# Designed miniproteins, single chains: the designs that were tried, part 104

Each design is a single chain, and the fold is of that chain. pLDDT is the mean over its residues in the fold that is shown.

## One batch from the design tools (miniprotein)

Design m3616
Fold by ESMFold2-Fast:
Structure m3616 (fold): chain A 66 residues (1-66)
Amino acid sequence: GPKRRKAEEAKRLLEKALELALKLDPSLLGFEVEIVDDETLRVTYTTEHGTFVEELAVEDVLKRLA
């Protein structure tokens, strides 16, 4: 549905931004983005200092990156 398409677009935009971050920030070793629900994304960051998890609202990602 339309909400799911927005979540998928937010995931795509966030992955593109994080791919750029990987090229610019040597402390960032990897990332994973998953859709938790139509309103929520979960990002897992792998860094030289360990693994960190952040939950982001789809609306906030679209507002910032779209």
Scores: mean pLDDT 87

Design m3617
Fold by ESMFold2-Fast:
Structure m3617 (fold): chain A 74 residues (1-74)
Amino acid sequence: MKETLERALRGQLELLDETGLTSKPPSPEEIKKAEELAKKHLNEEGRKLAKKIIERGHSSVLINSFRHIRRVHQ
C-alpha cells in the first residue's frame, strides 16, 4: 500500500511539473490533514513527494487520493 501511494504521488507531481497547473492555496487545516495522512500512510519517499505536492498547492488532491485508496483497499 505505501509503495502504491508513493507511485501515485510521483505520477501526480510529474503531471504538475509538465502542465504547470497550480490551485488555490490550501487552508491550514487541509495542509495539516494532508501532512498527517502522509505521515501515517506513506513511507519516507512518499512523504517527500507529498510535501512537494502540498507546496504546489494541491493538498486537496493528495487528501482525495488517500480517501479513494483507503476506501478501495479496505
Scores: mean pLDDT 61

Design m3618
Fold by ESMFold2-Fast:
Structure m3618 (fold): chain A 65 residues (1-65)
Amino acid sequence: SQAARDAEAELRRIAEKLGMDAEIRIEGDAIHVRVRGSEQDIEAFRVAAATLSTIYGVEIRIERV
């Protein structure tokens, strides 16, 4: 899905700007993200991901490692 690829690119950009270590994969129709970082950065990332999920219409699953 192009929407999933576009959302993945935006997620990578956000992770880089926050200085987070993030593993991002497209799994079927969903995006799976595994992140390491501070509680504050992970919360900011979750909020951004929820917004992207709504905009692109893709499921984004986030796991803290």
Scores: mean pLDDT 85

Design m3619
Fold by ESMFold2-Fast:
Structure m3619 (fold): chain A 56 residues (1-56)
Amino acid sequence: SIKEQIEQLKQQMSQLTEEMTQLMKNVNDPENQAKLKQLQDQLLQLQQQIRQLVKE
């Protein structure tokens, strides 16, 4: 169902948020900065998917 799909996406967002939190502990590392940018983009994509599912 839509609810199950949203919960799965929220689980993925939680994983990304945890990874971002770990990287933010050493934000001055250029490798971590690049990775954070990628994860932020992925998080936004997941948020958009949830928004689309809620509208339908």
Scores: mean pLDDT 83

Design m3620
Fold by ESMFold2-Fast:
Structure m3620 (fold): chain A 84 residues (1-84)
Amino acid sequence: SGLQAYQQLTAQADQLWQEALQTPDPARQEQLVAEAIELYRQAYYYYAGLDRVNPSELSRALAEEARRRVREIEEEARRLRAAQ
C-alpha cells in the first residue's frame, strides 16, 4: 500500500519532469517543474515520518531517494530557469 503510493507519486513526478523538459512554453515548464518537486517532497515527508515512528531500512532508503531526487530536479530547474 505505502510502497505503491510512493511508486505512483514518484512515477507521476518523473512524468511531469519529462514533460517539463519537452515544453517550449517557459510558464508551463515552470509549473510542471514545481508540480514534480512537490510530489517528490510529499514522498520524502511521508517516508521520513514513517521512519521516525517505526524505523526501517526501506523507509530510510525511500526517504533518502526522494530527497536526492528533489535536489537533482531543483538543481536542473535552476539551470533551465537561467536559460530562459
Scores: mean pLDDT 80

Design m3621
Fold by ESMFold2-Fast:
Structure m3621 (fold): chain A 70 residues (1-70)
Amino acid sequence: SVVERIAQAELERLREQLARLSEMSDEEKIALLQGTGFSRSEAEALLRKPIEEVQREALRRAEERISAAL
């Protein structure tokens, strides 16, 4: 469906953005995580973790939100 294609495109875009997370400012990192469904305080707490864990959790949250919206 069109909705499933849009969801997949959004997840692929997020994966590309997360791959560049180390190149971002702290405010850009927080904004990206807020876009995936984290609050500012949750994003700040998550960014204290290893980058690979941040990437996994952000993608997981986005997948959960997309699944809930379908």
Scores: mean pLDDT 81

Design m3622
Fold by ESMFold2-Fast:
Structure m3622 (fold): chain A 87 residues (1-87)
Amino acid sequence: SPEERFLEAAKEAEELIQEVLALIGQIKDPQKAQQFRQQLHQLVGETQEELRKNEGDYEAQVKAIEKLKEKLEELKAQIEQQIEQEK
């Protein structure tokens, strides 16, 4: 069902957010760590606003979460590159 797809997507996004936060915790450069935290905060905030605007429309909410997941994967790759540079 659309509701089940939304709940599954939301769970996957939450797990990815936790993974990104754990990676940010591995960054040695405090300025870079803060920049990535700010980017994560902005992505989550923008998605929460989209979910609020589309309340009751599970199809639109799933699309918002899938876009968040794509942006989180891009952010994750940038953070992993930063960590590699600090080795």
Scores: mean pLDDT 89

Design m3623
Fold by ESMFold2-Fast:
Structure m3623 (fold): chain A 118 residues (1-118)
Amino acid sequence: MLTESELLLREKLEELLGVEISDEDFQKILLKVLSKYKDDIVALYFLLTHVMGSEETVELLAEAIVTGDEKLVEEIVELTRKKFPESKDLIPDEEKQIEIVREFVKELRKEIDEYLKS
């Protein structure tokens, strides 16, 4: 089952793209993307707990996924570091946090584009 943050992300993606994505299909997309982080528990924790830890960062994440705007990735990281200062203890290097979010956005964009073409 989707978490509240995952449900919000799906709802915002549906709104921005003008499409419907079932809970089951969205869960499969998320699990496929998140499985790429199975050997990087720090990055996975950062994404699930901090990046998806607030409604505002989830909304920016949805916009970044739809638009591919790299400036939104930097805004997501800045807002995450402000809302969750402990994320700086987990990953002190801001550039590494930006790279994790950039890769996550890129992978979700790819999987959603493939889903919509199917």
Scores: mean pLDDT 86

Design m3624
Fold by ESMFold2-Fast:
Structure m3624 (fold): chain A 87 residues (1-87)
Amino acid sequence: PLPFSPEVVKLTEEVAKKFEEKYGKELSEATKELLTLYISSLLYSDLGVGSREDFKEAIKNTLMTEENLSEEEVELLLKLAEEVVNK
């Protein structure tokens, strides 16, 4: 995995807690790593990850296919990440 800044880790933990509180289920470490990458893309547009929308679609597809999250769960998770970053 990529080295993450303390700020990104803190934001990822905040998003995970909000999601886990709402759904009553724990996120896998792989899901948290993907969430950390998404949050990093929101904070640091210069990371060379292409367009934000393309990266968001890649993360969404991976969360649905590899982590077996529903579309509604993925949409909420990414929305929570965006809300926490824009706080």
Scores: mean pLDDT 74

Design m3625
Fold by ESMFold2-Fast:
Structure m3625 (fold): chain A 93 residues (1-93)
Amino acid sequence: MDGQWHVVGTDLIITIKDNEVVAVTRNGQPVPITKKNGAYTFPGMEDYGIGVDKNGNLNLTKVADGKRYVMTKSGNTASVTIDGKTYTFTRVS
């Protein structure tokens, strides 16, 4: 999962290195990131923490209840549907 991932529908770019979220930009500007229980939260995506599991899959962790959702990777995309809403990440590089 190393590289940059665009959160579709937003201006968020997430940089992943060694299965860790190391940087996030919003509208091309760095934003503060907070790590809690292996999940990273940041401005522009406050409802879900983002992490990478032991299998190298992107995960969304719902902040309200701590429930983890594993994203399905297909080529340069990763997606998950939660409560009828589809979240999609596309690889930038």
Scores: mean pLDDT 81

Design m3626
Fold by ESMFold2-Fast:
Structure m3626 (fold): chain A 81 residues (1-81)
Amino acid sequence: GPLIQPAVTITRAPPVREDGRHTVTTTVTVQNGSVVTVRDVQTGTELTITASSPSSNPTVTVTVTLSHPGPIDRVDVSASG
């Protein structure tokens, strides 16, 4: 299907002092049924989720949380639908 450019809101949670973990929360609004990939640029770790809603809404908002023991410097977001 055609690629769409998602409306992206990146919200960075304050780093937790426990266990030295850093958490980044990314909120993405995409077409219903799109596949969203969030990638940590530093480590190359990626999370892929299907952004689907049981309702007939044309768009859905999904939140993806990355957390690991070191700093998260940057994340890249992509979507395909």
Scores: mean pLDDT 64

Design m3627
Fold by ESMFold2-Fast:
Structure m3627 (fold): chain A 61 residues (1-61)
Amino acid sequence: GASPVILSAAELAAAVAFLQHKYPQVTTVQQAKDFVRQTFQLAPEDEFGINRALKVLMEMA
């Protein structure tokens, strides 16, 4: 869908914790954003794409 994906601070923290279980180096929201950015080859300023990718990674665990 075309609706924007907005993650709360709690959802971002959950994404960090989720990624950290497989990738211990991911300890911050910034590192989680960088991880999904590089994984999906997104621009660092593409907040919509980054948030969507974080949500997708959490769902695909």
Scores: mean pLDDT 72

Design m3628
Fold by ESMFold2-Fast:
Structure m3628 (fold): chain A 84 residues (1-84)
Amino acid sequence: SSEEEAEKQAKENALKLLEEYEKEVKKLLEEGELSEEEAKELLEIIKKAKEIVENETEDEESFEVNKKFLEGMKPYAEKKLAEA
């Protein structure tokens, strides 16, 4: 039972993190720091990541989606860190 509860909590936390990433992408788009095409690509990756989390898949597709998302967010994360 504790393992089942931990898995539910981890899934909920992952979905919340993806929602925050979606908000950040939308904010960067509104601020002109992302093109419409870049924002669309990142939002598609986030959508696929949400579907993977909901289906609890641990396949190669999960790793590829995560890698693409991190690569897309890296320049913005670096800019944000430089401003801190």
Scores: mean pLDDT 67

Design m3629
Fold by ESMFold2-Fast:
Structure m3629 (fold): chain A 78 residues (1-78)
Amino acid sequence: SSMLEEIIQRAKELSKRAIEAAKKDDDLALNLAGVLPTLRQDADEASKIDPRLGKVLREAVEELEKIYKEILEKKKKE
């Protein structure tokens, strides 16, 4: 489906932009951390539609969680 391919491509582009923004803005990363459980559920639901879409969203959630944990560790050492 051309629509599904477009959705997958848009999800990849949006995920990349969100990750880059979170890397540059600790406040944004901390705010996104509050929705990580919901985003994990969204990734699971996306996997039921298409495994490729689910993978894109899961990898984005994992990277955002890593960024969040790195910010918390940095704050503990200050």
Scores: mean pLDDT 83

Design m3630
Fold by ESMFold2-Fast:
Structure m3630 (fold): chain A 85 residues (1-85)
Amino acid sequence: SKEDELLQRMQLNVGRYGRILDLSSDLSDEDRKKVYELLKEARKLLDQAGDYFDQGKLDEAMKLVEEASKLLDEAEKIVKESKKK
């Protein structure tokens, strides 16, 4: 169902958030600051998506999860590229 798909995507992105946060401690101060800004924005979107999910506003919740996922993609890219330099 749309609810099950949304719930799975929310759980996946919450897990990604935690993993990125754990990996951020090993970054330079500059990269860590940028990652923290992305994580803060992603967390706000995920929290709002949870509120919309609880209200049955599944399309609105899905949109916010998609936006949070893009921010987490950017944060993961910074973490990955930091290990190559």
Scores: mean pLDDT 86

Design m3631
Fold by ESMFold2-Fast:
Formats: sequence, C-alpha cells, structure tokens
Structure m3631 (fold): chain A 92 residues (1-92)
Amino acid sequence: EKEDEEILKKVEEALDKAEVERVTELGREAAAAIEAGKGEEAARLAEEARRLAERLLEEAYKKAKDKRTQEALERARERAEGELEKLLEAAR
C-alpha cells in the first residue's frame, strides 16, 4: 500500500539510519552470493540481515503509537521474513 510506504518512511527516520542501510546492504549481498553459487556466504549474510531487521522492527514497534503504524510494520515484517527465509533456503 502507498500509505504503508509513507508510514514506514517516517518510522525509518526515527531508527538508526546506518543500521537500516546495513540491513538493505546485507540483503543485496546475500542475494548476489546466491546467484554466484556462494551458499555459505549467502547464509551468513542472510542471517546477519535477519538479526538486524528483527532488532530494528522491535525498536519500531516500541516507537509506534497507533494501530495503523503497527499494522504497516507487521506487514513489512512478514514480507521481510518471507524473503530472508527464501534466501536461507536457497543457500542450503
């Protein structure tokens, strides 16, 4: 949803920018490692991305005061978890 994207952008501004950027970078590196056939590297990068993403989502939930923001975060979490699980499965 477009509204979710705007809400998540404001939440990201309240989080540590370097950590948010690191999660995105780790995800891209994990995907590239899978495409290159580097399963061990891909699994390591995906696990780092998952841990950072989980921590950032917990911080975002603590800062979220309204139900709409919490629902947007929940949808984002489910989407991110699904993508990371696919990366980990492909790295096996």
Scores: mean pLDDT 73

Design m3632
Fold by ESMFold2-Fast:
Order: sequence, then structure tokens, then C-alpha cells
Structure m3632 (fold): chain A 100 residues (1-100)
Amino acid sequence: MMEEKKEKEKEEEKREELIERARRIQREAMSLRTPLAVRIALAAAEVIHLIKDGAPLQEAEELIRMLEEALRLVESDPEKAEELVDEVERRLRRLSEELA
């Protein structure tokens, strides 16, 4: 972890981990066939694109965590799930503007 080469390898592993987590969210959300779940799937796809475009991994991880929580709540607490998705969508818009 102290050498730049090992740091870069760790960042690449983290990036791949986050992309895989986002892909799992997208697959699970698409299986639920609700409008809110579709928004979760689209947000997860956007996170993948932002990670590939060089978005900060810490921010991407927080967005993925929020989407995972929203996905867990979509059927039991849809109002809280929608609030989480709204926040993720706001943060994604900001990040997209910063990377453009």
C-alpha cells in the first residue's frame, strides 16, 4: 500500500468491486419491475459510467451504498427508498457536471 504501484493496483481492484456491486444492484432492481426500481437500475448504470470516467471512488462507494439501501427498502418502505434515490440522482447530476 505504501508504493504507488501497489496503490494503483488497490484502486483498480476497488473500481472493479464497485462496478460489480453496481451491476448487481442493476440486475436485482430490473427484476422488481416497478418504476422506483427502474430508477435505481438507471442510477446504478450511471454510477458505473462515472467510475469509468474517473469519478472519486469514495463518492461512488457512498452512492452504491445508498442504492443498495434503497433497493432493500423499495417494497417495505418505498417512501424512504424514493428519498434515497432522489439524493443519489442529485449527487449523480453534480458529479456528471464536474466530469464533463
Scores: mean pLDDT 82

Design m3633
Fold by ESMFold2-Fast:
Structure m3633 (fold): chain A 71 residues (1-71)
Amino acid sequence: AAAREAEVMRALRDIAGIEAPTAEEALREYIRRLVAAALAAGADPARLEEVLATLEREDPALAAMLREVLA
């Protein structure tokens, strides 16, 4: 579990570290894949909520897209 969680976080960082697509559709797909990977690895929904709260302060547009994907 911990090893797989670290693996997923590494994958999320790798995906986030690549040049983010500039097109809105591609960015939405990118966010959906990040969320799906985190959930598949058993990410705690409470942890995701904390991350979303932080992200809303730093990048409200990205937070809104992530909220939309989660809903």
Scores: mean pLDDT 62

Design m3634
Fold by ESMFold2-Fast:
Structure m3634 (fold): chain A 68 residues (1-68)
Amino acid sequence: MPTFADAVARARGVVEAAAKALGGKPVIKYTGPLDEPLSEFKSETYPDRYSVRGETTDGRTIEVRVEL
């Protein structure tokens, strides 16, 4: 069974694929606390939720929400 970290990694992949499909050659810049420990996010307001946000060089924003 996937861990929450595995689910977040999968969500990052979805954001990357979607941004690439929209821009052809996007550079994804993650704007958010993606480098913070996931266990700390789980100890806060929504322990079963996490958002992965990507921004392309063209200013397009893509967000995926993960719930377990």
Scores: mean pLDDT 54

Design m3635
Fold by ESMFold2-Fast:
Structure m3635 (fold): chain A 80 residues (1-80)
Amino acid sequence: LTDKAIEEAKKGTEEGAIKAIEYIQEAIKKLGLADEVAGADVPAEEILKEALALGASLEEIQEAIIAAAEQLKRVEAALK
């Protein structure tokens, strides 16, 4: 899931960003962290729309998604 999120984010498209956010949300839910992470239950399109409305570029959103996916990979590795 986190690797798929990174792959979709690297496409640099709005559709790729939405899919990447969805993969991150699924990874969070599978780790049992949905209640601990703000935005886990927020539609991915809404998250992207809000980020763009706040002046974030697609490149900045892509970087944030990749950083979040890498952080989740570390959390997954720490949970045996």
Scores: mean pLDDT 74

Design m3636
Fold by ESMFold2-Fast:
Structure m3636 (fold): chain A 100 residues (1-100)
Amino acid sequence: SLKEKIKEILEEIGKIAPLFTVPPPADSQEFLDVVEEPVTIQMLLDKVDSGEIKSIEEAEKLIEKLYENVRKYFPEGSIYYQQAKEAYENFKKKVEELKK
């Protein structure tokens, strides 16, 4: 099903960006204080399960928001920036594979 495919993609992205799969660690509180609308992979999985995310495009927009939020706070050399970028790029690649 489409729901299961979206969940599989998000779970694989979670393996690429483990810092964003669960609630952020205490040292990321500064990030959360600045970012009004934080996004995590777990939040996306929960939204797919609840039916709030019904399409791959809706999930893609939220992954893009996660990457935008990280770019606003973290420098390009940080592990947070690297993982968010890799998550976003790999999510887009997996989405293109589903369209083939």
Scores: mean pLDDT 72

Design m3637
Fold by ESMFold2-Fast:
Structure m3637 (fold): chain A 87 residues (1-87)
Amino acid sequence: LLEELEELFAEMRRYLSVDPEKALEIFERALELLYSLPEGSEEQEYAERQLVGLLIEAAASMSPEEAERFLREVDRISRRLRAKRLA
């Protein structure tokens, strides 16, 4: 599971500069997998920190306009998955 997340993070980083839309699809899959881990586990905390770090790195490497659009989509995906999980 952690290995699968590491692979998704690597794939996401690869597509951030080439295809941001595909990177967002990978982000959604990574977030779904992260939410399947036991709450409060060391693995979940590690994965969450890695994902947050990736998002910060991505935004910092983009133009302000691209960063705003990217973070807005990240927020939309996060809210959708949280709503789906709580339903």
Scores: mean pLDDT 77

Design m3638
Fold by ESMFold2-Fast:
Structure m3638 (fold): chain A 88 residues (1-88)
Amino acid sequence: SEMEEILERVEELVRQLREAVAAGDREGALRLAREMIRLLREAIPHLSPEQAERAIDLLQEAITALGGLELSETVRELAEVMAELRAA
């Protein structure tokens, strides 16, 4: 399904995000996090409850990975998407 493809893409972005953080690539981490926010905001009204739960798990992994970088605004935006998913 289209939503499964989006979730697979987000999972790949989380993997790339961990690699960027490990490499100290702040600009790469920011770009990857912004792409996750974009994809998930577009997906929110179309996700099943199980898909929303998976998306929340992936966002939590992204927030945890970013914890070593000074990206407070991006972490806040990821947390806002997570709240939107929980409310849906």
Scores: mean pLDDT 84

Design m3639
Fold by ESMFold2-Fast:
Structure m3639 (fold): chain A 60 residues (1-60)
Amino acid sequence: LAEQIAALERDLRHLKGVRRELERQYQDTGDVRLHTLALLYDSVIGATEMVIERLRKKLE
């Protein structure tokens, strides 16, 4: 279980990096598709954080 949490935390860091890059590119280009993708990544990040919290609660 703890190993799964560590794996999800690594994935979460990667997702946050991609989201930041997409938003930066949107600010530079004005391409609304990049903004839409950043919002999609926000949703995935939020869901991943919820899963991590749920798993942490099970460790107790």
Scores: mean pLDDT 82

Design m3640
Fold by ESMFold2-Fast:
Structure m3640 (fold): chain A 68 residues (1-68)
Amino acid sequence: MTPEERIAQLREEARAAIDAGDDEKLYEIFVEGVRLAHELTPEQRAEFGRVSAEILADYLAARAARLA
């Protein structure tokens, strides 16, 4: 599996965890993503950062909706 494929896989897993409201699973996915980030090129790291920011924004929005 390439780093690009792994980033895509983590994106799908994170989306599923957000939809399920599984905060523990989402945290585990982010921890794995941080480990992966150390092996990335600068270009792959930029893409990973963009994807991570989108996931975080989606998570915070979903969490805020649950607390309202």
Scores: mean pLDDT 77

Design m3641
Fold by ESMFold2-Fast:
Structure m3641 (fold): chain A 74 residues (1-74)
Amino acid sequence: MKEIEEEIERIIKGIEAYIKDEPDPQQVIEALKGLIEQLKDKKLVEKTLGRPVSEEALEEAIKRVEELIEKVKK
């Protein structure tokens, strides 16, 4: 559980770095929305992590990405 959350957190940190490097908020929001759509696809997330993932972990990841979108909108 924590192990998968740690991997998701690394992905989120990578996104935060991308946000700092990308000055266009529209591009950031589009990328984050695309990530949410990918996170809704459990098989795609499992391919990205190289291991099985729980629906609980996917919900947590989506919540974190939604939080990032809200920060970018401001």
Scores: mean pLDDT 70

Design m3642
Fold by ESMFold2-Fast:
Structure m3642 (fold): chain A 86 residues (1-86)
Amino acid sequence: VDEALERAQEVVREEALRRGVSPEKAEEIGEHFRVFMGHYVASRLGEEDPEGEEHANRMFELMREAGLSDDEIGLIVGRGLEALER
């Protein structure tokens, strides 16, 4: 699970970098994605944690601040989710 989350984090970071997001913001976006997805997996097992929602909100905020469109954000998140599936 942790290795899949690390891989998803790197995929999200690289996709943000390709779209002109600064390296610093891309890394921060990837970190928030990893934490959010960790909480999302726990929530699917019946363990609710509102901390994951905060990381999701921060990730989306950073992406919008970087000038990414909703379509681009959806593509980046989608690729991160695909990377979680082995």
Scores: mean pLDDT 76

Design m3643
Fold by ESMFold2-Fast:
Structure m3643 (fold): chain A 94 residues (1-94)
Amino acid sequence: SAAAEQQIENIEREHDLQLMRILQDFLRGRLSLAEARARMAEVNAQTLAQIREVLEANYDAATAAQRLAAFEARLARAQGNAERYMEDQLARAR
């Protein structure tokens, strides 16, 4: 439904904001690389749980599972990109 798609968009927007905050805290020296990784993993797990609830409430099991797998892949890729950026920043600071 349009309402379900809007809920998913709101969840993804909040996820982007949380990743941005983690990255900024890392760049300001408030989080180590290990702490930033752990926090991103927690935020991703929380985001996937919220997306799962919306998908399961609004779509058949097969469609929900397929779309959730796509979101899992996208969030994993975003985390990998953020981690590479943080590692590059640490290398430049040495």
Scores: mean pLDDT 89

Design m3644
Fold by ESMFold2-Fast:
Structure m3644 (fold): chain A 92 residues (1-92)
Amino acid sequence: SVLERIARILRIIGLALEAIQAIDKGDEEKAIECVEEIYRIAKEAAAAGDEEVVREAIRELERVLKVAEKKGMKKVVELCRKYIEELRALLA
């Protein structure tokens, strides 16, 4: 459904913004929670055959990764790298 795709994409974008704000505040736990939720939504979309949602999740996780690297949040960096690679594998 087009509406389900739009809803998932908007949720992923919102979660990425929440993760970036959490990183800026030093809230590692909240950043991890947001990244894990992006990954969960992307995996559900992949199971439904929605590659557009998976590509958007990769893009937003790469955005979160850059901010986490700049702030030295190693756990968030490692989690984003892992999920980006796993989601890329789903598109191959």
Scores: mean pLDDT 92

Design m3645
Fold by ESMFold2-Fast:
Structure m3645 (fold): chain A 109 residues (1-109)
Amino acid sequence: SFEELRENLVAMLDGLIAVLREIREQLKNPEAREKIEELIELAEEARDLLLSSTDKEEVLAKLRELAEKYRELIELLEDSKDPYEQVARGILLLNLEALEAAIAALEAL
């Protein structure tokens, strides 16, 4: 049920937010840093919706928006020759995979 997934989704978002904050501290590219700040804000909004909303579709819409912003940042870093940005891109791809799996699980309810 949605209630059973809620705790797991909150824990996932807490983990994603922690990872994004670490990446933000290590990246020097101002455009990438701005995109990470947008991702943190969207993830915090999704977390707040999970704690306050009973509407699965509202949560799904916010998670889909978050996934789209992850894709934008990943594309921004695609041609980077900076080793730190290459590692960050790999971590972001793994985070996106986890987020997409969570979206699919919610859609199946």
Scores: mean pLDDT 87

Design m3646
Fold by ESMFold2-Fast:
Structure m3646 (fold): chain A 60 residues (1-60)
Amino acid sequence: MKLEEDKKKVREDFEKAVRQAREARARGETGAGGSVYKDLPVSLDELAAIAREVAAAFAA
């Protein structure tokens, strides 16, 4: 029961954060720190792997 509430809360928080980020960009309120994803300290493949692990844990 508690885990299901936590999962729902995390999903809602993520959705709200994404919405807020989109609104901030639309208003031009985003602060630029680094825009080139190719120069990120983590690879896109690594981020994809993490996302897959999170999805698998979420399903279990």
Scores: mean pLDDT 55

Design m3647
Fold by ESMFold2-Fast:
Structure m3647 (fold): chain A 100 residues (1-100)
Amino acid sequence: MSPAERVLALGEEAAARGYDVDALLELARASAEALRDFLVGLAEAAGRPDLAEEIRRLVDEMLEVLETLLRAGRWDEAEAELARLIERLQALVAEIAAAL
């Protein structure tokens, strides 16, 4: 199954389960892994294996933080932390674009 097919299937499952925390975490994980793999491929194509490693580490950190905060019911903190990590990811994407 492709990463995109997995994300779509998990999205349908999340909707069927009324977007419970476990379903949302499975969807978030699959989506983040698909995005990570895509961006890592772009960084490697740009000749920047250093950026590929930073992307892998950042996405893994995002997933660990998201799971911990959502399972604790700390939704506002999860949203704020994700916003900060997304800003870091956007900076890495800009560096990849500059290297292409």
Scores: mean pLDDT 76

Design m3648
Fold by ESMFold2-Fast:
Structure m3648 (fold): chain A 71 residues (1-71)
Amino acid sequence: MAAEELDPAKREELLAFFERIDEAIEQGLAAEEAARAEGEARLRDRFSEREIRLAKKEFIERKLKELLEAL
């Protein structure tokens, strides 16, 4: 099976970005959509689709687990 691993520095940067977007959504900020679009454009310029996908998957899995444990 394909084991996918991110460079630790890139992983932290991508996870920090997703955390900022999650925080903006949670707070209901008017700029959430703009921040997301700008951030995603910058990520595509600096990271591969694979790196973005791996980090996004990890972030979603972590948040989903936290939500399920809160139920």
Scores: mean pLDDT 70

Design m3649
Fold by ESMFold2-Fast:
Structure m3649 (fold): chain A 88 residues (1-88)
Amino acid sequence: SRDAQLRAEKLILESLLRNGRVLLSDARRELERIVSRATADRVIDLLLAGGIIVRERDAAGRLVLRPAPSVTREGIERALKGLDEELS
């Protein structure tokens, strides 16, 4: 559902705002607590395709999600506010 997609997007963006990065495996696990696996994967793919996040390997070789270089902390905060308003 649209609501499920917005909640999934919010969870990813909140993790990125809080920590600057999230392990892909951790993001998937947390998302699957609130949405289906298909919705979780779709939201991650949508954010990647939209240039909002990037997928990289950290120093330990683990897959991580980060904000794209053009995406600011303030931009994420504004996006989260918009998501909260749409979910209200």
Scores: mean pLDDT 85

Design m3650
Fold by ESMFold2-Fast:
Structure m3650 (fold): chain A 75 residues (1-75)
Amino acid sequence: DAEHHELLAKAAAEAEAIIAEGLAAAADKPPEELARDEEAARRVAELLRRAAEERLPKEETEARLAALAAEIEAA
């Protein structure tokens, strides 16, 4: 339906914005840190896209984002 397509488009736009923000912040970072930041941003983008595809509730999406953030922090 139209609502689902709109959610997918918003998820894609949010993912793109997160990646762009990460790249802007990384202007002075060494290549090793930049590669890690880009991978983290890509993982967040993929999670947001999948959450939109599965029509996950906000609480579930936030829980998965928190879990991913903890995983990235531990890496």
Scores: mean pLDDT 67

